# Designed miniproteins, single chains, continued (3), part 78

Each design is a single chain, and the fold is of that chain. pLDDT is the mean over its residues in the fold that is shown.

## One batch from the design tools (miniprotein)

Design m10875
Fold by ESMFold2-Fast:
Structure m10875 (fold): chain A 88 residues (1-88)
Amino acid sequence: SEAERRKREVEGALEMAKKAVEAMKKYKELAPDLDPKEAAEKVLYYAKLAAESYRLAGEIDPSRRKEYEQKGEEILAEGEKIAKEILE
């Protein structure tokens, strides 16, 4: 019961991360049709949401914490790069 609950909580956090990454990439694709500042802010918002969701998954499952922290750092770096490109 406890293990099944933790598993569902990890799955929920990973689904949130997945949806946030998808939203980040969607705003990258829509950026030419949007205000650049708004598009960049949305990209950064979803990158941070994805990283925080990975961090939460690592807190719930410490055995995979390093893996999730690494994924969070990678998505934050990608989001910052995308936002910079939008603002250029």
Scores: mean pLDDT 89

Design m10876
Fold by ESMFold2-Fast:
Structure m10876 (fold): chain A 79 residues (1-79)
Amino acid sequence: MTPTPDELLEEIEKLIEEAEKAIEEGDIDTAVKLIKEASKKIGELLQKYPNLTPEQQKRLDELLKRLEEIAKKVQEMLA
């Protein structure tokens, strides 16, 4: 079945949480993989559901901030 926007947001949040954990453990390869999966799910959400509720949009904005922060940490660790 086609996932709902709330289900996609939950999947994205779990992927970001797992990526944050991987960074804490020094597992950069796993973190990069999880960042790519989260980005793919965000793309699916935006393509399928252009009209999110204000609460869903706020949650997405918070997840995008977290994803940007972990991407920056990965970049710093690879430098």
Scores: mean pLDDT 83

Design m10877
Fold by ESMFold2-Fast:
Structure m10877 (fold): chain A 70 residues (1-70)
Amino acid sequence: SEQLELDIEAALVIMEAATLKIAIRNGIPVSEEDLERLEKRVEELEKKYGKDHPSVQAARAALEEVRRLA
């Protein structure tokens, strides 16, 4: 199921974003490469499933929160 694949991929992106946010809050440095990797993953979700899908939007929002804190 494409929906199941999307939900799993989006959840993994959101969990990675949450891990980076925890690192930032605890003063652990996050690299530009970590942010670029996460951005590429969100872009691939947007290309595969469309930007308007709620799970894709949640993954994008998680990335934007990390960028705001970094």
Scores: mean pLDDT 86

Design m10878
Fold by ESMFold2-Fast:
Structure m10878 (fold): chain A 58 residues (1-58)
Amino acid sequence: SVAERLAALAEAVLGKKSTALKELSEEEVEALAREIAKELGTDDSYEIIKKLAEKYLS
């Protein structure tokens, strides 16, 4: 799924597993990605994934 691929890419970019991302549904991950895209003013998937991963690091 898109959510699984986003989580895997976020883990790869930051080198850490995110349990919080795994608890989110596919719809929730997609909604967060859209909000981050708006916030950053970009459609660059790398920047969106990096920001998403940073938000859910502990």
Scores: mean pLDDT 62

Design m10879
Fold by ESMFold2-Fast:
Structure m10879 (fold): chain A 78 residues (1-78)
Amino acid sequence: MAKKAKERAEKAYEAARELYTHAEEAARRLAAERPEIKYEEALKRFMEIAGEHMGKGIGTGEIEAHKEKAKEEMEAAL
């Protein structure tokens, strides 16, 4: 039981770190293509997408599937 809980927590942490990195990259790309959009505003939008999907992934245990969905939604928002 404890081992599975630790593995789930580690996967959630790694997925969140990947999504945070992806959100930063997506925000930089959006700000570069749309100078009227500030990096901070773009980053907030992508971080909200990441948080929503990670919350669902943790709740369902389908962390990888929700991580990929978050990345797809961020790319669609570019």
Scores: mean pLDDT 77

Design m10880
Fold by ESMFold2-Fast:
Structure m10880 (fold): chain A 74 residues (1-74)
Amino acid sequence: AEEEAKRLLEEADKLMQKAFEAYNSGDYEKALELVDEAIELYRKAVELDPSNETARRKLEALEQIKELLRQKLA
C-alpha cells in the first residue's frame, strides 16, 4: 500500500511537471487535462495513505489551480 501510494505521488508529480510546461506554452486546455489526471492520482494516494499531509495539501492546492485554469479558458 505505501509503495503504491509512493508510485502514484511520483506519477502525479510528473504530470504536474508536464502541466507546467503546457501552461508556459500557452496550452491551457492541455494543462487543465494534466492537472485533472494529477488530481485523480493524488486522491488515490491520499486514500492509500491519509496520514500524508503533504499529499493532502497538494491535492487542495491543485483543486484551486484547476478552478483558476477553468476561469482562464472561459
Scores: mean pLDDT 81

Design m10881
Fold by ESMFold2-Fast:
Structure m10881 (fold): chain A 81 residues (1-81)
Amino acid sequence: EAEELFEKGLELRAQGKYEEAAEALEKAIRIYEEKLGPYHPKVAEAYRELGAVYSAMGKDEEAARYYGKALEIQEKQRELE
C-alpha cells in the first residue's frame, strides 16, 4: 500500500539508505496520485519527504524541485476549495 511505502521511505532515510528511501517514496507518490489525484495533501507530504532525501544525498537541485512540487500542490489544493 502507498502508506506502507511512505513509512518505509521514512525508515530507510533514518537509516541513511537514501537511494532505497527515494525509490519507496517515488512509488508511494505514484499510488497516491492514481488513487487520490495529483493535488492531494498526501502527495504534497510525500514530495516534501522525497526532497529531504535528495537534500541528504547532496542533490540540492533535485531536492529544490521536489520541495517546489509540494508547494505547488499545496497552493493548487487551496484554489480547488
Scores: mean pLDDT 84

Design m10882
Fold by ESMFold2-Fast:
Structure m10882 (fold): chain A 102 residues (1-102)
Amino acid sequence: EERAEEAAEAAREAAEAANEAALAAGTVEGQMAGGAGATAAAAGAAAARAAEGEEGARAAAAGAEAAARGAREAAEIGGGEEAREAARRAEEAARRAREAAE
């Protein structure tokens, strides 16, 4: 029970961080990269709500990993300290989602 909930929460945090990285990047390309990652993490969290246990946790973890990738791309494209900090938070959230899925 807690696995899917914990992974979903971590995926939501990764989505928020990816959106922050997209906004901080200040470019269309950066916004698209971060936004795509955030969308994937939100979809993963939703899947976790629909599926229980390990299936839900794995879906959320996959979404969180996509958010971390998008956040990193946004930080690389736009640069800046805020974008890099947001990318680090997205990676941390993705790590927690993966741990919850195991």
Scores: mean pLDDT 76

Design m10883
Fold by ESMFold2-Fast:
Structure m10883 (fold): chain A 60 residues (1-60)
Amino acid sequence: MDGERNARAAAEAARAGDDAAASTAAWQGVKLGPEHGRLAAEAAREAGSERAAETAERGM
């Protein structure tokens, strides 16, 4: 999976208020590597989902 796509998906889901989808996208980013996980965590947090950001941070 593409890390940039996962970060974008996490941010979009977070903005829509879908913490579950945001967390799933963030976790997929973590599986690609620490840099992808960090991008997903930052994108989710910027969009307002602490849950998704925390999920990515736990996986790093």
Scores: mean pLDDT 75

Design m10884
Fold by ESMFold2-Fast:
Structure m10884 (fold): chain A 65 residues (1-65)
Amino acid sequence: SAEEYYQKGLELYKQGKYAEAARYFGEALRLDPSHEEAGRNLGLLLKEHGTDPRVWEAIREELGP
């Protein structure tokens, strides 16, 4: 479920695994585009760590067409 992906994303974020966290938050939003918490945390992650090419690449792979 979207909630399961969101919770795993939070766990990875806490561990400093930002690229992996972005992937899981992205999957949560792909499954439920109205998941406010996943969107907020993904936005925060991109604001703080979006200059890391690994984070950008993870999002492109997960959410890209």
Scores: mean pLDDT 77

Design m10885
Fold by ESMFold2-Fast:
Structure m10885 (fold): chain A 67 residues (1-67)
Amino acid sequence: MMLSDDEFRAFLRRLGALVEQNGGRAAVTFATIGRRAGVSQETVSRVYRGFIRVSEATAERILAAFD
């Protein structure tokens, strides 16, 4: 199921915070997140910039990439 507008905003805030907590985009590359989450680096980049919406399952996998 696709994230709602509010869920997607909450997801983006959490993703941004996790990237910053882990040294920012220079330290945590989109390629690294993509490999761990099982999605392409381009998908991670577009999601991070808010250009595309993702399913709840994909959002969970992206957040789990920081574990």
Scores: mean pLDDT 78

Design m10886
Fold by ESMFold2-Fast:
Structure m10886 (fold): chain A 88 residues (1-88)
Amino acid sequence: SLRLEAEVLLGIARIYLGLARLTKDPELLKKAIELLREALRLAVEIGDEELLEEVIRQAEELVEAAEELGDEEAKEEAERLLEEARNA
């Protein structure tokens, strides 16, 4: 199920986001962005608005985390992901 795959990716992305904030590790933040981008792709493919809303929420959290870590590249990537999700 593509929906189940997207939900699993969203769950794992949340875990990496939490770990990145705790450890201040930009590699974990980058993994969260990559997982969320794949979840966005699946949500768009299946046309699931509830999944798109969850991607938007997590992308907002990724932007905040990137700002907190001072990671300008991750912030730019998260902001692009947020814009893509809002325009989906």
Scores: mean pLDDT 87

Design m10887
Fold by ESMFold2-Fast:
Structure m10887 (fold): chain A 77 residues (1-77)
Amino acid sequence: DKKKQFRELVLKGVAYSIRGIGLEIDGDNEGAAKSYELASDYYEKASELAKSLGNEKDAKYYEELAKKYRERAEKLK
């Protein structure tokens, strides 16, 4: 089920985003950056899958979200 796979990718992106925030609050900027990079990778995969399903709106949304977390990770290095 491709819709289930999409949801699992989004949930993994969210999980790593939350982990990144927690690590950032704890002062672990290096760990936070790595978690944000993983969140970005999962959102990018979700974007690609959404595009393959014909959902261009979700594809664009998750592509932008992936870029945001990648940029945030770079600023913490």
Scores: mean pLDDT 88

Design m10888
Fold by ESMFold2-Fast:
Structure m10888 (fold): chain A 83 residues (1-83)
Amino acid sequence: MTLEQLDEELRKGAIELGEAFAEELTSVSPEDKQRLLELVRKAAEKDPAGVLIEIALASAFVRRGEDPKEVVEWLIERLEKVA
């Protein structure tokens, strides 16, 4: 496996994790989910490892009882700085 292939798989993993996270968010609007996923795709092109870490933190915040809408807005702000 080449480093370029690993980087591409990492980008795909970041996008897939973002999609899985969005599907768990029952109280978030479809429009906010779409905005999140578009930003995940753009940010993953520049920093897929950073995107994975941010999504993992967002998932942890939701699981500990934070408001999913506030977590999505926080994640969007962080991803916009990368994208």
Scores: mean pLDDT 81

Design m10889
Fold by ESMFold2-Fast:
Structure m10889 (fold): chain A 62 residues (1-62)
Amino acid sequence: MDAEIEALVAEARALLEELRRDPSEEKRQRIEKVLKRLAVLDPERAKELAAEFNAVLAELDA
């Protein structure tokens, strides 16, 4: 995998962990920006992480 794609995936996962621990709108917006960049480079990985993001949001709303 390209190093830039791996870096974006790692950043998204770190932000998801932070969001689970301390939810905030700023963190949601940061994740969305990372996912938009990743969608340009690797749409399939972006879709997988978007599904994880939606799962985290559902978990926090419970």
Scores: mean pLDDT 80

Design m10890
Fold by ESMFold2-Fast:
Structure m10890 (fold): chain A 60 residues (1-60)
Amino acid sequence: SREEQIAELRAAIRTLEESIRVLEEARAAGRLPPEVADEQIGVLEDTIALLREELARLEA
């Protein structure tokens, strides 16, 4: 259903936002090279943007 798709997209976005937080913490702690962290965060941010666009279309 549309409600199930919306719930799934919101859950996916939350999971990706948590992944970004973990990467930012690893970068800040020096456990991950800044270049690698920034690259991975960028990919996740782009993915979140696409999922948010899909969510907006479903909620329209």
Scores: mean pLDDT 89

Design m10891
Fold by ESMFold2-Fast:
Structure m10891 (fold): chain A 94 residues (1-94)
Amino acid sequence: ELEEAQRLKEEALSDDPEVVREAIKRLGELTTSPSAEVRKLAVEGLIDAANAHPEFAEEVIEALKKALSDPDREVAILSVAGLLTAIGILLEKE
């Protein structure tokens, strides 16, 4: 899963919107991984995706919701920061 999460973080920066959408979806699934390290990478990948592709801010917000209640403090804090970032991007597109 670690190698998958790292690959998905790179795919989230792709110029192909279909690749980005699939990466966001899979990163969202990885936020429920039993590994805190994998969940942290998934949240970081979602934040990177929203910054690189503001058109996917809504999908990133949806994916981050589950990670807000993460038992790992660092993952939960990153998820809150990521959610605020994605919401800010969404509001700027208005």
Scores: mean pLDDT 79

Design m10892
Fold by ESMFold2-Fast:
Structure m10892 (fold): chain A 77 residues (1-77)
Amino acid sequence: SMNQQRVDSLEAEADRLVEEGREAEKQGDLETAIHHYNAAAFAYEQAAKLATGDRKQQLLQKAQQVRQRAQQLQQQQ
């Protein structure tokens, strides 16, 4: 469905933002990493709003994990 395509697109965007966050973290740019991880969490949450069942739970878990990573980095600054 078009709704499923939108979920897939939002998850892909979030996955890309996680990769950008990891690259920033690897370079020691913690502020940029935090911003990318928070943006990724938001994108996963938006995807979850359009998803149902197991897919929704998976997307919410991904959002929670990247928010936790951002929180850990924030505490290290």
Scores: mean pLDDT 90

Design m10893
Fold by ESMFold2-Fast:
Structure m10893 (fold): chain A 81 residues (1-81)
Amino acid sequence: SAMREGVLIEAEAGVYLMHMYVLSRIHKTPEFKKKLEEIQELVRRLDEAVAAGRLEEARRLLEEIRRIYEEAKKKHDELEA
């Protein structure tokens, strides 16, 4: 159902936001702060898209959030190696 899909999209976006917050607390650099701020803005837009029933737009925003997080995670792994 659209309601279930919206909740799952919001939940996944929230998990990426939480993980990005953790990375920004480990790496207190301008780069990680900027990526956190970018994900925060995308989550806000994703929540608005879900509330409006625009699930295709919400999925595209989730993919962008995932991409930014994966870039941050790769940099984290390189710094921890």
Scores: mean pLDDT 89

Design m10894
Fold by ESMFold2-Fast:
Structure m10894 (fold): chain A 79 residues (1-79)
Amino acid sequence: AGLTPEDARAIARLVRDGLITPEQLAKMLRIAAEEHAARGDTVSAEALRRMADVFEQMAKGIPLDEAERRLVEIAAEAE
């Protein structure tokens, strides 16, 4: 879906620096996933849903470093 491991790290920095909340980002990624699914792009939709799950877990208390690692792995798998 065009999200690289570098993009995943950049997004993690935005959350760390308080520029966006994990809850806001999870919601945006869920919307993007639904749009991709509606177009028949199920691979991108699944990757976006998995990334949204990571940010929802951050909102529930998973550490930022663990979240960043999971995001990088998801981005690499979606290549």
Scores: mean pLDDT 77

Design m10895
Fold by ESMFold2-Fast:
Structure m10895 (fold): chain A 97 residues (1-97)
Amino acid sequence: MKSWKDQVAAKLQGLPAEVQAAMNEALKLVEEAIKAYEAGKLEEADKYFQQAEDLVYETYKKHKASLTPEQLAKFEAAWALMHFHYLATKAEQLQKL
């Protein structure tokens, strides 16, 4: 788990401080969603993930015009990595029946 969070942190480097703060908050929400899902708390997991997605989308709308193409790519890569790890957790739990 520490490794993928380190990859997200690396992608946030060079982004504006407000964007970094919002993405770090989204990361915490995704971690809580993963923990809730692993504990069988599916509704709580979906709630945390929806909060993360909403925060990322609002941050994207606010900053998309001010970010460079490189910064925007890093922002999108950071979110994609967080989203991927949540979906991977869901897939693994579904296979356990």
Scores: mean pLDDT 83

Design m10896
Fold by ESMFold2-Fast:
Structure m10896 (fold): chain A 57 residues (1-57)
Amino acid sequence: AEEHFNKGLEYAKKKDYASAIEHLRKAIEEDPSFLEARRYLDEVLEAYDNGKDVADV
């Protein structure tokens, strides 16, 4: 869970929201009680939905 959470943060810093979302979802899948990952996923989803699209499909 922590490994996927950290990878999600790295991708979010690079503005690769699609990869960040994938890793954050995996962190929650491994530990559904990992509320920090859930909260950060919500933040990244908000940025992705209301912000810039990722160019690397």
Scores: mean pLDDT 72

Design m10897
Fold by ESMFold2-Fast:
Parts: sequence; C-alpha cells; structure tokens
Structure m10897 (fold): chain A 65 residues (1-65)
Amino acid sequence: MIEEELLLGLLRIAAAMTGVDAEVELRDGTVYIKIKGSSKEDVEEFKKLAEKIGENFGYKVVVEE
C-alpha cells in the first residue's frame, strides 16, 4: 500500500540522518528494525525518531540491537 511505502521511506531517511545502518521489515501492522551498526547515541536518537514515525502511521515499532 502507498502508506507502507511512505512509512518505509521515512524510516530509511531517519536511519540515514542519524547515521544508523538498519534493516526494516513490515509485518501485520508492526515495523521490525534490526540495527547492523552504529554508536549507542545514534541508535537511541534513531529509535526515538522511528517510534514517532511509526506512531504517526498507527504502527508499532520494535527495534532489535
């Protein structure tokens, strides 16, 4: 769906802005994010952005470190 494509695009932009290398998967209204590499501080900033983005689209966000 168009909303899913926009959500994934925004999450990719958030990862790029925070310098986080992450894999994103969407399943059953939940966004799963796997962190591949980054500093602890960058990961925390990205998590805050990702949760806010997901919430705005009505999705739950789960981040795996």
Scores: mean pLDDT 78

Design m10898
Fold by ESMFold2-Fast:
Structure m10898 (fold): chain A 76 residues (1-76)
Amino acid sequence: MEDPIGVLMAKGLKAYKNGDYEKAIKYFEEAVKLAEQRGDKFALANAYDFLAKVYEKMGDQEKAEEYRKKAEEIRK
């Protein structure tokens, strides 16, 4: 069956590469919620990493650092 988290991550990455940061955030936030529901720590950490990158590109360094710390916490 299709990997719904992988699909959301792919859509988020495409939006990020196109400079559509608002759309990228929405897809990565949906990926976070689904990864949490499924207990997929690897996907959860990856989604947090990309949220950090999007916020960094938007100049929101505080949120970028917050999401980086969340990804690191999950990977411990």
Scores: mean pLDDT 84

Design m10899
Fold by ESMFold2-Fast:
Structure m10899 (fold): chain A 64 residues (1-64)
Amino acid sequence: SIQLGLEALEAVRAGDHEKALELLEELKRHGDPEVAEKALRLAIELAEEQGDEELAERIRKLLE
């Protein structure tokens, strides 16, 4: 859902790695595929912009 994607992005902004990954994994498995892909890509970009390379790499692995 769009709401789940927004919650995941907020967790990325907060630097909450565990919550961000949990929400993004849930979105990937149970959400709309197009919304999930967009949220994952935005989350990677946001993590990179914040200098959180570890989080960005972990999210990239979810895009496989």
Scores: mean pLDDT 82

Design m10900
Fold by ESMFold2-Fast:
Structure m10900 (fold): chain A 61 residues (1-61)
Amino acid sequence: TDEELLKELEEFVRRALSRASPAQAAEIWALLEEMQQRLKAGEDIRAVVEELRRGIERVLA
């Protein structure tokens, strides 16, 4: 369900932030803000969540 997807994303973000430098954390928060705006625009939640996960992985690489 979308609720389960959001719970998995929350866990992923929490783990990512625990590993992140302050600069990386700022980039992750910017990605989260972009995701929120795209969801408000009616974009598919699963597609937006997948893009966010990839973006966070790039920040942490």
Scores: mean pLDDT 82

Design m10901
Fold by ESMFold2-Fast:
Structure m10901 (fold): chain A 80 residues (1-80)
Amino acid sequence: GKELEELIEKAEEYLKEGKYEKAVELAIEAIRRAMDLYPEGTLEAIGAILRVIGLVEDGKFKEAAEYGIEFARELLERAK
């Protein structure tokens, strides 16, 4: 719970600083941690990671970070 929230907050900080690649790395880690805590969301989380990777391959690092952060927050809220 708390460790995942801290990862999401740090990803949001990097996004605000324009450090999009670092924000993406932390967003993926947050989604991965959410999968471990909330196994019922595993297939949705895999789909989200694949979408983040696709956005990165298209050079859309900001959009990748924004999407990944939003998904990690939504998965955390759904598990409450």
Scores: mean pLDDT 84

Design m10902
Fold by ESMFold2-Fast:
Structure m10902 (fold): chain A 79 residues (1-79)
Amino acid sequence: DRAELEQKALELARKAASLSKDPEVRELLTEAIMRLQAGDYAGALELLREALKLAKEKNESPEVLKLIEEAIRLVEELL
């Protein structure tokens, strides 16, 4: 179910944003959430990939990285 995949991706992205320490990582995740809610899956995917790259550079927790990677996987299935 596409709606179920979207809901799961939103939950993962929101959790990643709440656990992120870096404000720029949080901003990218917040923008990705807004794109997902608007049905812009391609735009959300780009922002999630940028958030993952920055999260790795900023040494975010392994939990944050896993949440972003899982959200990316689910959004790719929505395309």
Scores: mean pLDDT 90

Design m10903
Fold by ESMFold2-Fast:
Structure m10903 (fold): chain A 95 residues (1-95)
Amino acid sequence: KRKEELKKFAESLGIKLTDEQLEMPIDEQLAFIDKQIEEYNKKLEEIRKRMRELQATEDPATSREETLRLVAESLRIIGDIVNLELLKQKLEEMK
């Protein structure tokens, strides 16, 4: 019942949890989520660095398309981080 509630909550956030992940101890599930958030934050910082490099270039036409792509990617990653933080909060409440 508790595993089913967690699975349904994760699905509402667009997150697919495997049966193996659902059977993990809560502390291990939290550690896994923390690691994923850290990896996403690292990717987001890499995108920010690339955007700063593009802003320093003198060619506005070629940099515009890449900048828009990077903005879209950063927004997607931010959404993923928010969903993982919500899942983390749910797991903490289930302790």
Scores: mean pLDDT 80

Design m10904
Fold by ESMFold2-Fast:
Structure m10904 (fold): chain A 57 residues (1-57)
Amino acid sequence: GAMAPAEEQFKEGAVRLARGAGWSDEEIEAIRKADLETRRQALGPLSAENVAAARAL
């Protein structure tokens, strides 16, 4: 089924945070392609700290 609106916002928010944290276009594409559970586990609740931690993986 279609992704819930909150999950779509999570995806867009994660991309914005990654861009702000200095991620490359390739790393941003990886976020876009990751499944929802992987993004939640790696990025957490859309904080810059969680984006930085996920980048270190």
Scores: mean pLDDT 58

Design m10905
Fold by ESMFold2-Fast:
Structure m10905 (fold): chain A 69 residues (1-69)
Amino acid sequence: MEELRKEALRLINEAGLYGTSGDWEKAQELIEKARELAKQLPEDERKELEELIRKVEHNQKSIAEYRAK
Protein backbone atom coordinates (compact mmCIF):
# COMPACT_ATOMS: atom_id res chain seq x y z
CA MET A 1 0.00 0.00 0.00
CA GLU A 2 2.72 2.53 0.89
CA GLU A 3 4.42 1.95 -2.47
CA LEU A 4 1.11 2.54 -4.29
CA ARG A 5 0.63 5.81 -2.39
CA LYS A 6 4.19 6.93 -3.22
CA GLU A 7 3.74 6.02 -6.90
CA ALA A 8 0.41 7.88 -7.11
CA LEU A 9 1.97 10.96 -5.48
CA ARG A 10 4.92 10.77 -7.90
CA LEU A 11 2.52 10.62 -10.87
CA ILE A 12 0.55 13.63 -9.56
CA ASN A 13 3.75 15.66 -9.10
CA GLU A 14 4.95 14.66 -12.58
CA ALA A 15 1.56 15.63 -14.06
CA GLY A 16 1.93 19.07 -12.47
CA LEU A 17 5.31 19.54 -14.13
CA TYR A 18 4.00 18.47 -17.57
CA GLY A 19 1.00 20.77 -17.14
CA THR A 20 3.30 23.70 -16.39
CA SER A 21 5.37 22.83 -19.48
CA GLY A 22 2.21 22.86 -21.65
CA ASP A 23 2.08 19.09 -22.22
CA TRP A 24 -1.51 18.74 -21.03
CA GLU A 25 -2.11 15.42 -22.82
CA LYS A 26 0.74 13.80 -20.87
CA ALA A 27 -0.36 15.51 -17.65
CA GLN A 28 -3.91 14.15 -18.06
CA GLU A 29 -2.56 10.63 -18.76
CA LEU A 30 -0.53 10.73 -15.53
CA ILE A 31 -3.53 12.02 -13.55
CA GLU A 32 -5.64 9.10 -14.82
CA LYS A 33 -2.96 6.61 -13.75
CA ALA A 34 -2.75 8.25 -10.32
CA ARG A 35 -6.54 8.00 -9.90
CA GLU A 36 -6.44 4.29 -10.81
CA LEU A 37 -3.81 3.67 -8.12
CA ALA A 38 -5.73 5.79 -5.59
CA LYS A 39 -8.75 3.47 -5.96
CA GLN A 40 -6.62 0.71 -4.38
CA LEU A 41 -5.83 2.83 -1.29
CA PRO A 42 -7.77 3.48 1.96
CA GLU A 43 -10.39 6.25 1.87
CA ASP A 44 -8.26 8.81 3.76
CA GLU A 45 -5.28 8.43 1.42
CA ARG A 46 -7.55 8.39 -1.65
CA LYS A 47 -9.20 11.66 -0.55
CA GLU A 48 -5.78 13.29 -0.05
CA LEU A 49 -4.62 12.23 -3.52
CA GLU A 50 -7.90 13.39 -5.15
CA GLU A 51 -7.42 16.83 -3.55
CA LEU A 52 -3.90 17.07 -5.00
CA ILE A 53 -5.19 15.99 -8.43
CA ARG A 54 -7.87 18.71 -8.33
CA LYS A 55 -5.22 21.34 -7.58
CA VAL A 56 -3.19 20.19 -10.60
CA GLU A 57 -6.32 20.31 -12.80
CA HIS A 58 -7.12 23.85 -11.56
CA ASN A 59 -3.57 24.96 -12.45
CA GLN A 60 -3.99 23.51 -15.96
CA LYS A 61 -7.30 25.38 -16.39
CA SER A 62 -5.64 28.63 -15.30
CA ILE A 63 -2.89 28.15 -17.90
CA ALA A 64 -5.50 27.35 -20.58
CA GLU A 65 -7.40 30.55 -19.71
CA TYR A 66 -4.18 32.56 -19.94
CA ARG A 67 -3.40 31.10 -23.37
CA ALA A 68 -6.96 31.90 -24.56
CA LYS A 69 -6.35 35.60 -23.88
Scores: mean pLDDT 77

Design m10907
Fold by ESMFold2-Fast:
Structure m10907 (fold): chain A 94 residues (1-94)
Amino acid sequence: SDEAAKIALEIGKKYGVEDFGKELAELIKKSAPDTDFSDEQLAELKKLFELAAKYYKENKDLKVALQLAYIELLEEQGHLEEAKEGREYLKKQL
């Protein structure tokens, strides 16, 4: 979980969207605090976060849709409980 959150923060800085990177890192910490992602799963998350940062930079209204894309990737990776926690966390933020 800490490694995935760190990737989100680093990507936020790299693309000049630190606000989004911090919100994404918080979503990761709330949804997957103790989740051991494989190296392959971390690579997929990194790729998604880079795309999300590029989209967010062009249109900040996409924030929730991009956070939901992270939750969908968790479901694809078989992290179903983490995805559920992420959805519940986002509902409380909206």
Scores: mean pLDDT 87

Design m10908
Fold by ESMFold2-Fast:
Structure m10908 (fold): chain A 58 residues (1-58)
Amino acid sequence: STLEVLRRAAELAIAARDVPLLRELVAGLRELMRTASPEERAELEGLIARLEAEIAAA
């Protein structure tokens, strides 16, 4: 699924401390939020919050 692919990309970006990629992932995840189911929305919100925290800590 798209969400699984993005989650794997997020894990890689966090491990690599790739801030530009983290920002792009946040933008992509926010776009997915517009068409996501309520369950997917909750997971996407959690992932976005995690990535934003990683960006802030960089």
Scores: mean pLDDT 82

Design m10909
Fold by ESMFold2-Fast:
Structure m10909 (fold): chain A 92 residues (1-92)
Amino acid sequence: SDEERLKKAEELLKKGEEAAKKGDLETAEKYYLEALELLKPIIEERSELEERAIELVNRILELAIKYKLKEAQKKAIELLTDVGIRRIQEAV
C-alpha cells in the first residue's frame, strides 16, 4: 500500500541521515535511493499521499546536496522535474 511505502521511505530517510552523520556516505546514499524508489509510485500514480511523498523527496534532495551524494541528487531532481512538468501541463 502507499501508506506502507511512505512509512518505509520515512524509516529509510532516518537511517540514511544517521549513516551520513557517522560519515558512512555509501550507506546513506543507498538508503536515500531505496526511499526514492518507494516514493516514485506514490507520485506517478497521483496518490492522496502525493504531497507527503514530494515533501520527503525534497528532504532527501536537501540531504543529498549537503552530503554531496550525486546519484541521490540526480534521482530526486528527476522525480521533482516530472512533477513540475505535469503540473504545468495540467494548468494549460
Scores: mean pLDDT 84

Design m10910
Fold by ESMFold2-Fast:
Order: structure tokens, then C-alpha cells, then sequence
Structure m10910 (fold): chain A 69 residues (1-69)
């Protein structure tokens, strides 16, 4: 969880590219980390990378069926 929390702090500061790197590291350690996938998608959306953001959102939904947008 520490990597996801640090990524969320970076997002709050507008450091989306650095947040993406931390979420990718979290997913490398736990590929089923839905929270990291969701936050990765939000960060990509903030960077204007909508196609990648949509892919991350769909991956998060597959790990947590109760997730709502």
C-alpha cells in the first residue's frame, strides 16, 4: 500500500507522471492491485492518455466487480 499512497500524494500535487511510475511499481509487485490500476487510469486521464486510461479502468473492473464509475 505504501507505493499507492505515495502515488496519491503525487497526484494531489499534480505530479501525474511520477504518480504513474509508482502505480506501475505497485502493479509489478501485485498485478491484482485494483486500487493501483484505478489510480493509474485516473493519472493517465489527467495526462490526456485516454486510451491507456480506459484500458486501466477495465482491468480494475475485472479485479473488483463491485467497482462503479
Amino acid sequence: MALVRKGEELRAQGRYEEAVALYQEALARDPRNYRALHNLGESYRALGKTTIAEAARRAALSLDPDFRE
Scores: mean pLDDT 76

Design m10911
Fold by ESMFold2-Fast:
Structure m10911 (fold): chain A 60 residues (1-60)
Amino acid sequence: LTDEQKVAVVKAANDAIARLDAGADPQTVRDELIKRLVEAGLTPEQAQAAADAVVDHAQA
């Protein structure tokens, strides 16, 4: 990952965590996060792995 992609991941992850804390549906947040990460230049596989990690963290 480039430094720019890492920054995009962190920003998207923080937004997703805030939504999960507010009671948003985890599946919806995950799907939205995957889309945003792919738009930031990650592969679908990388985006899925990152989104899963963020959702797991918020539910811990």
Scores: mean pLDDT 78

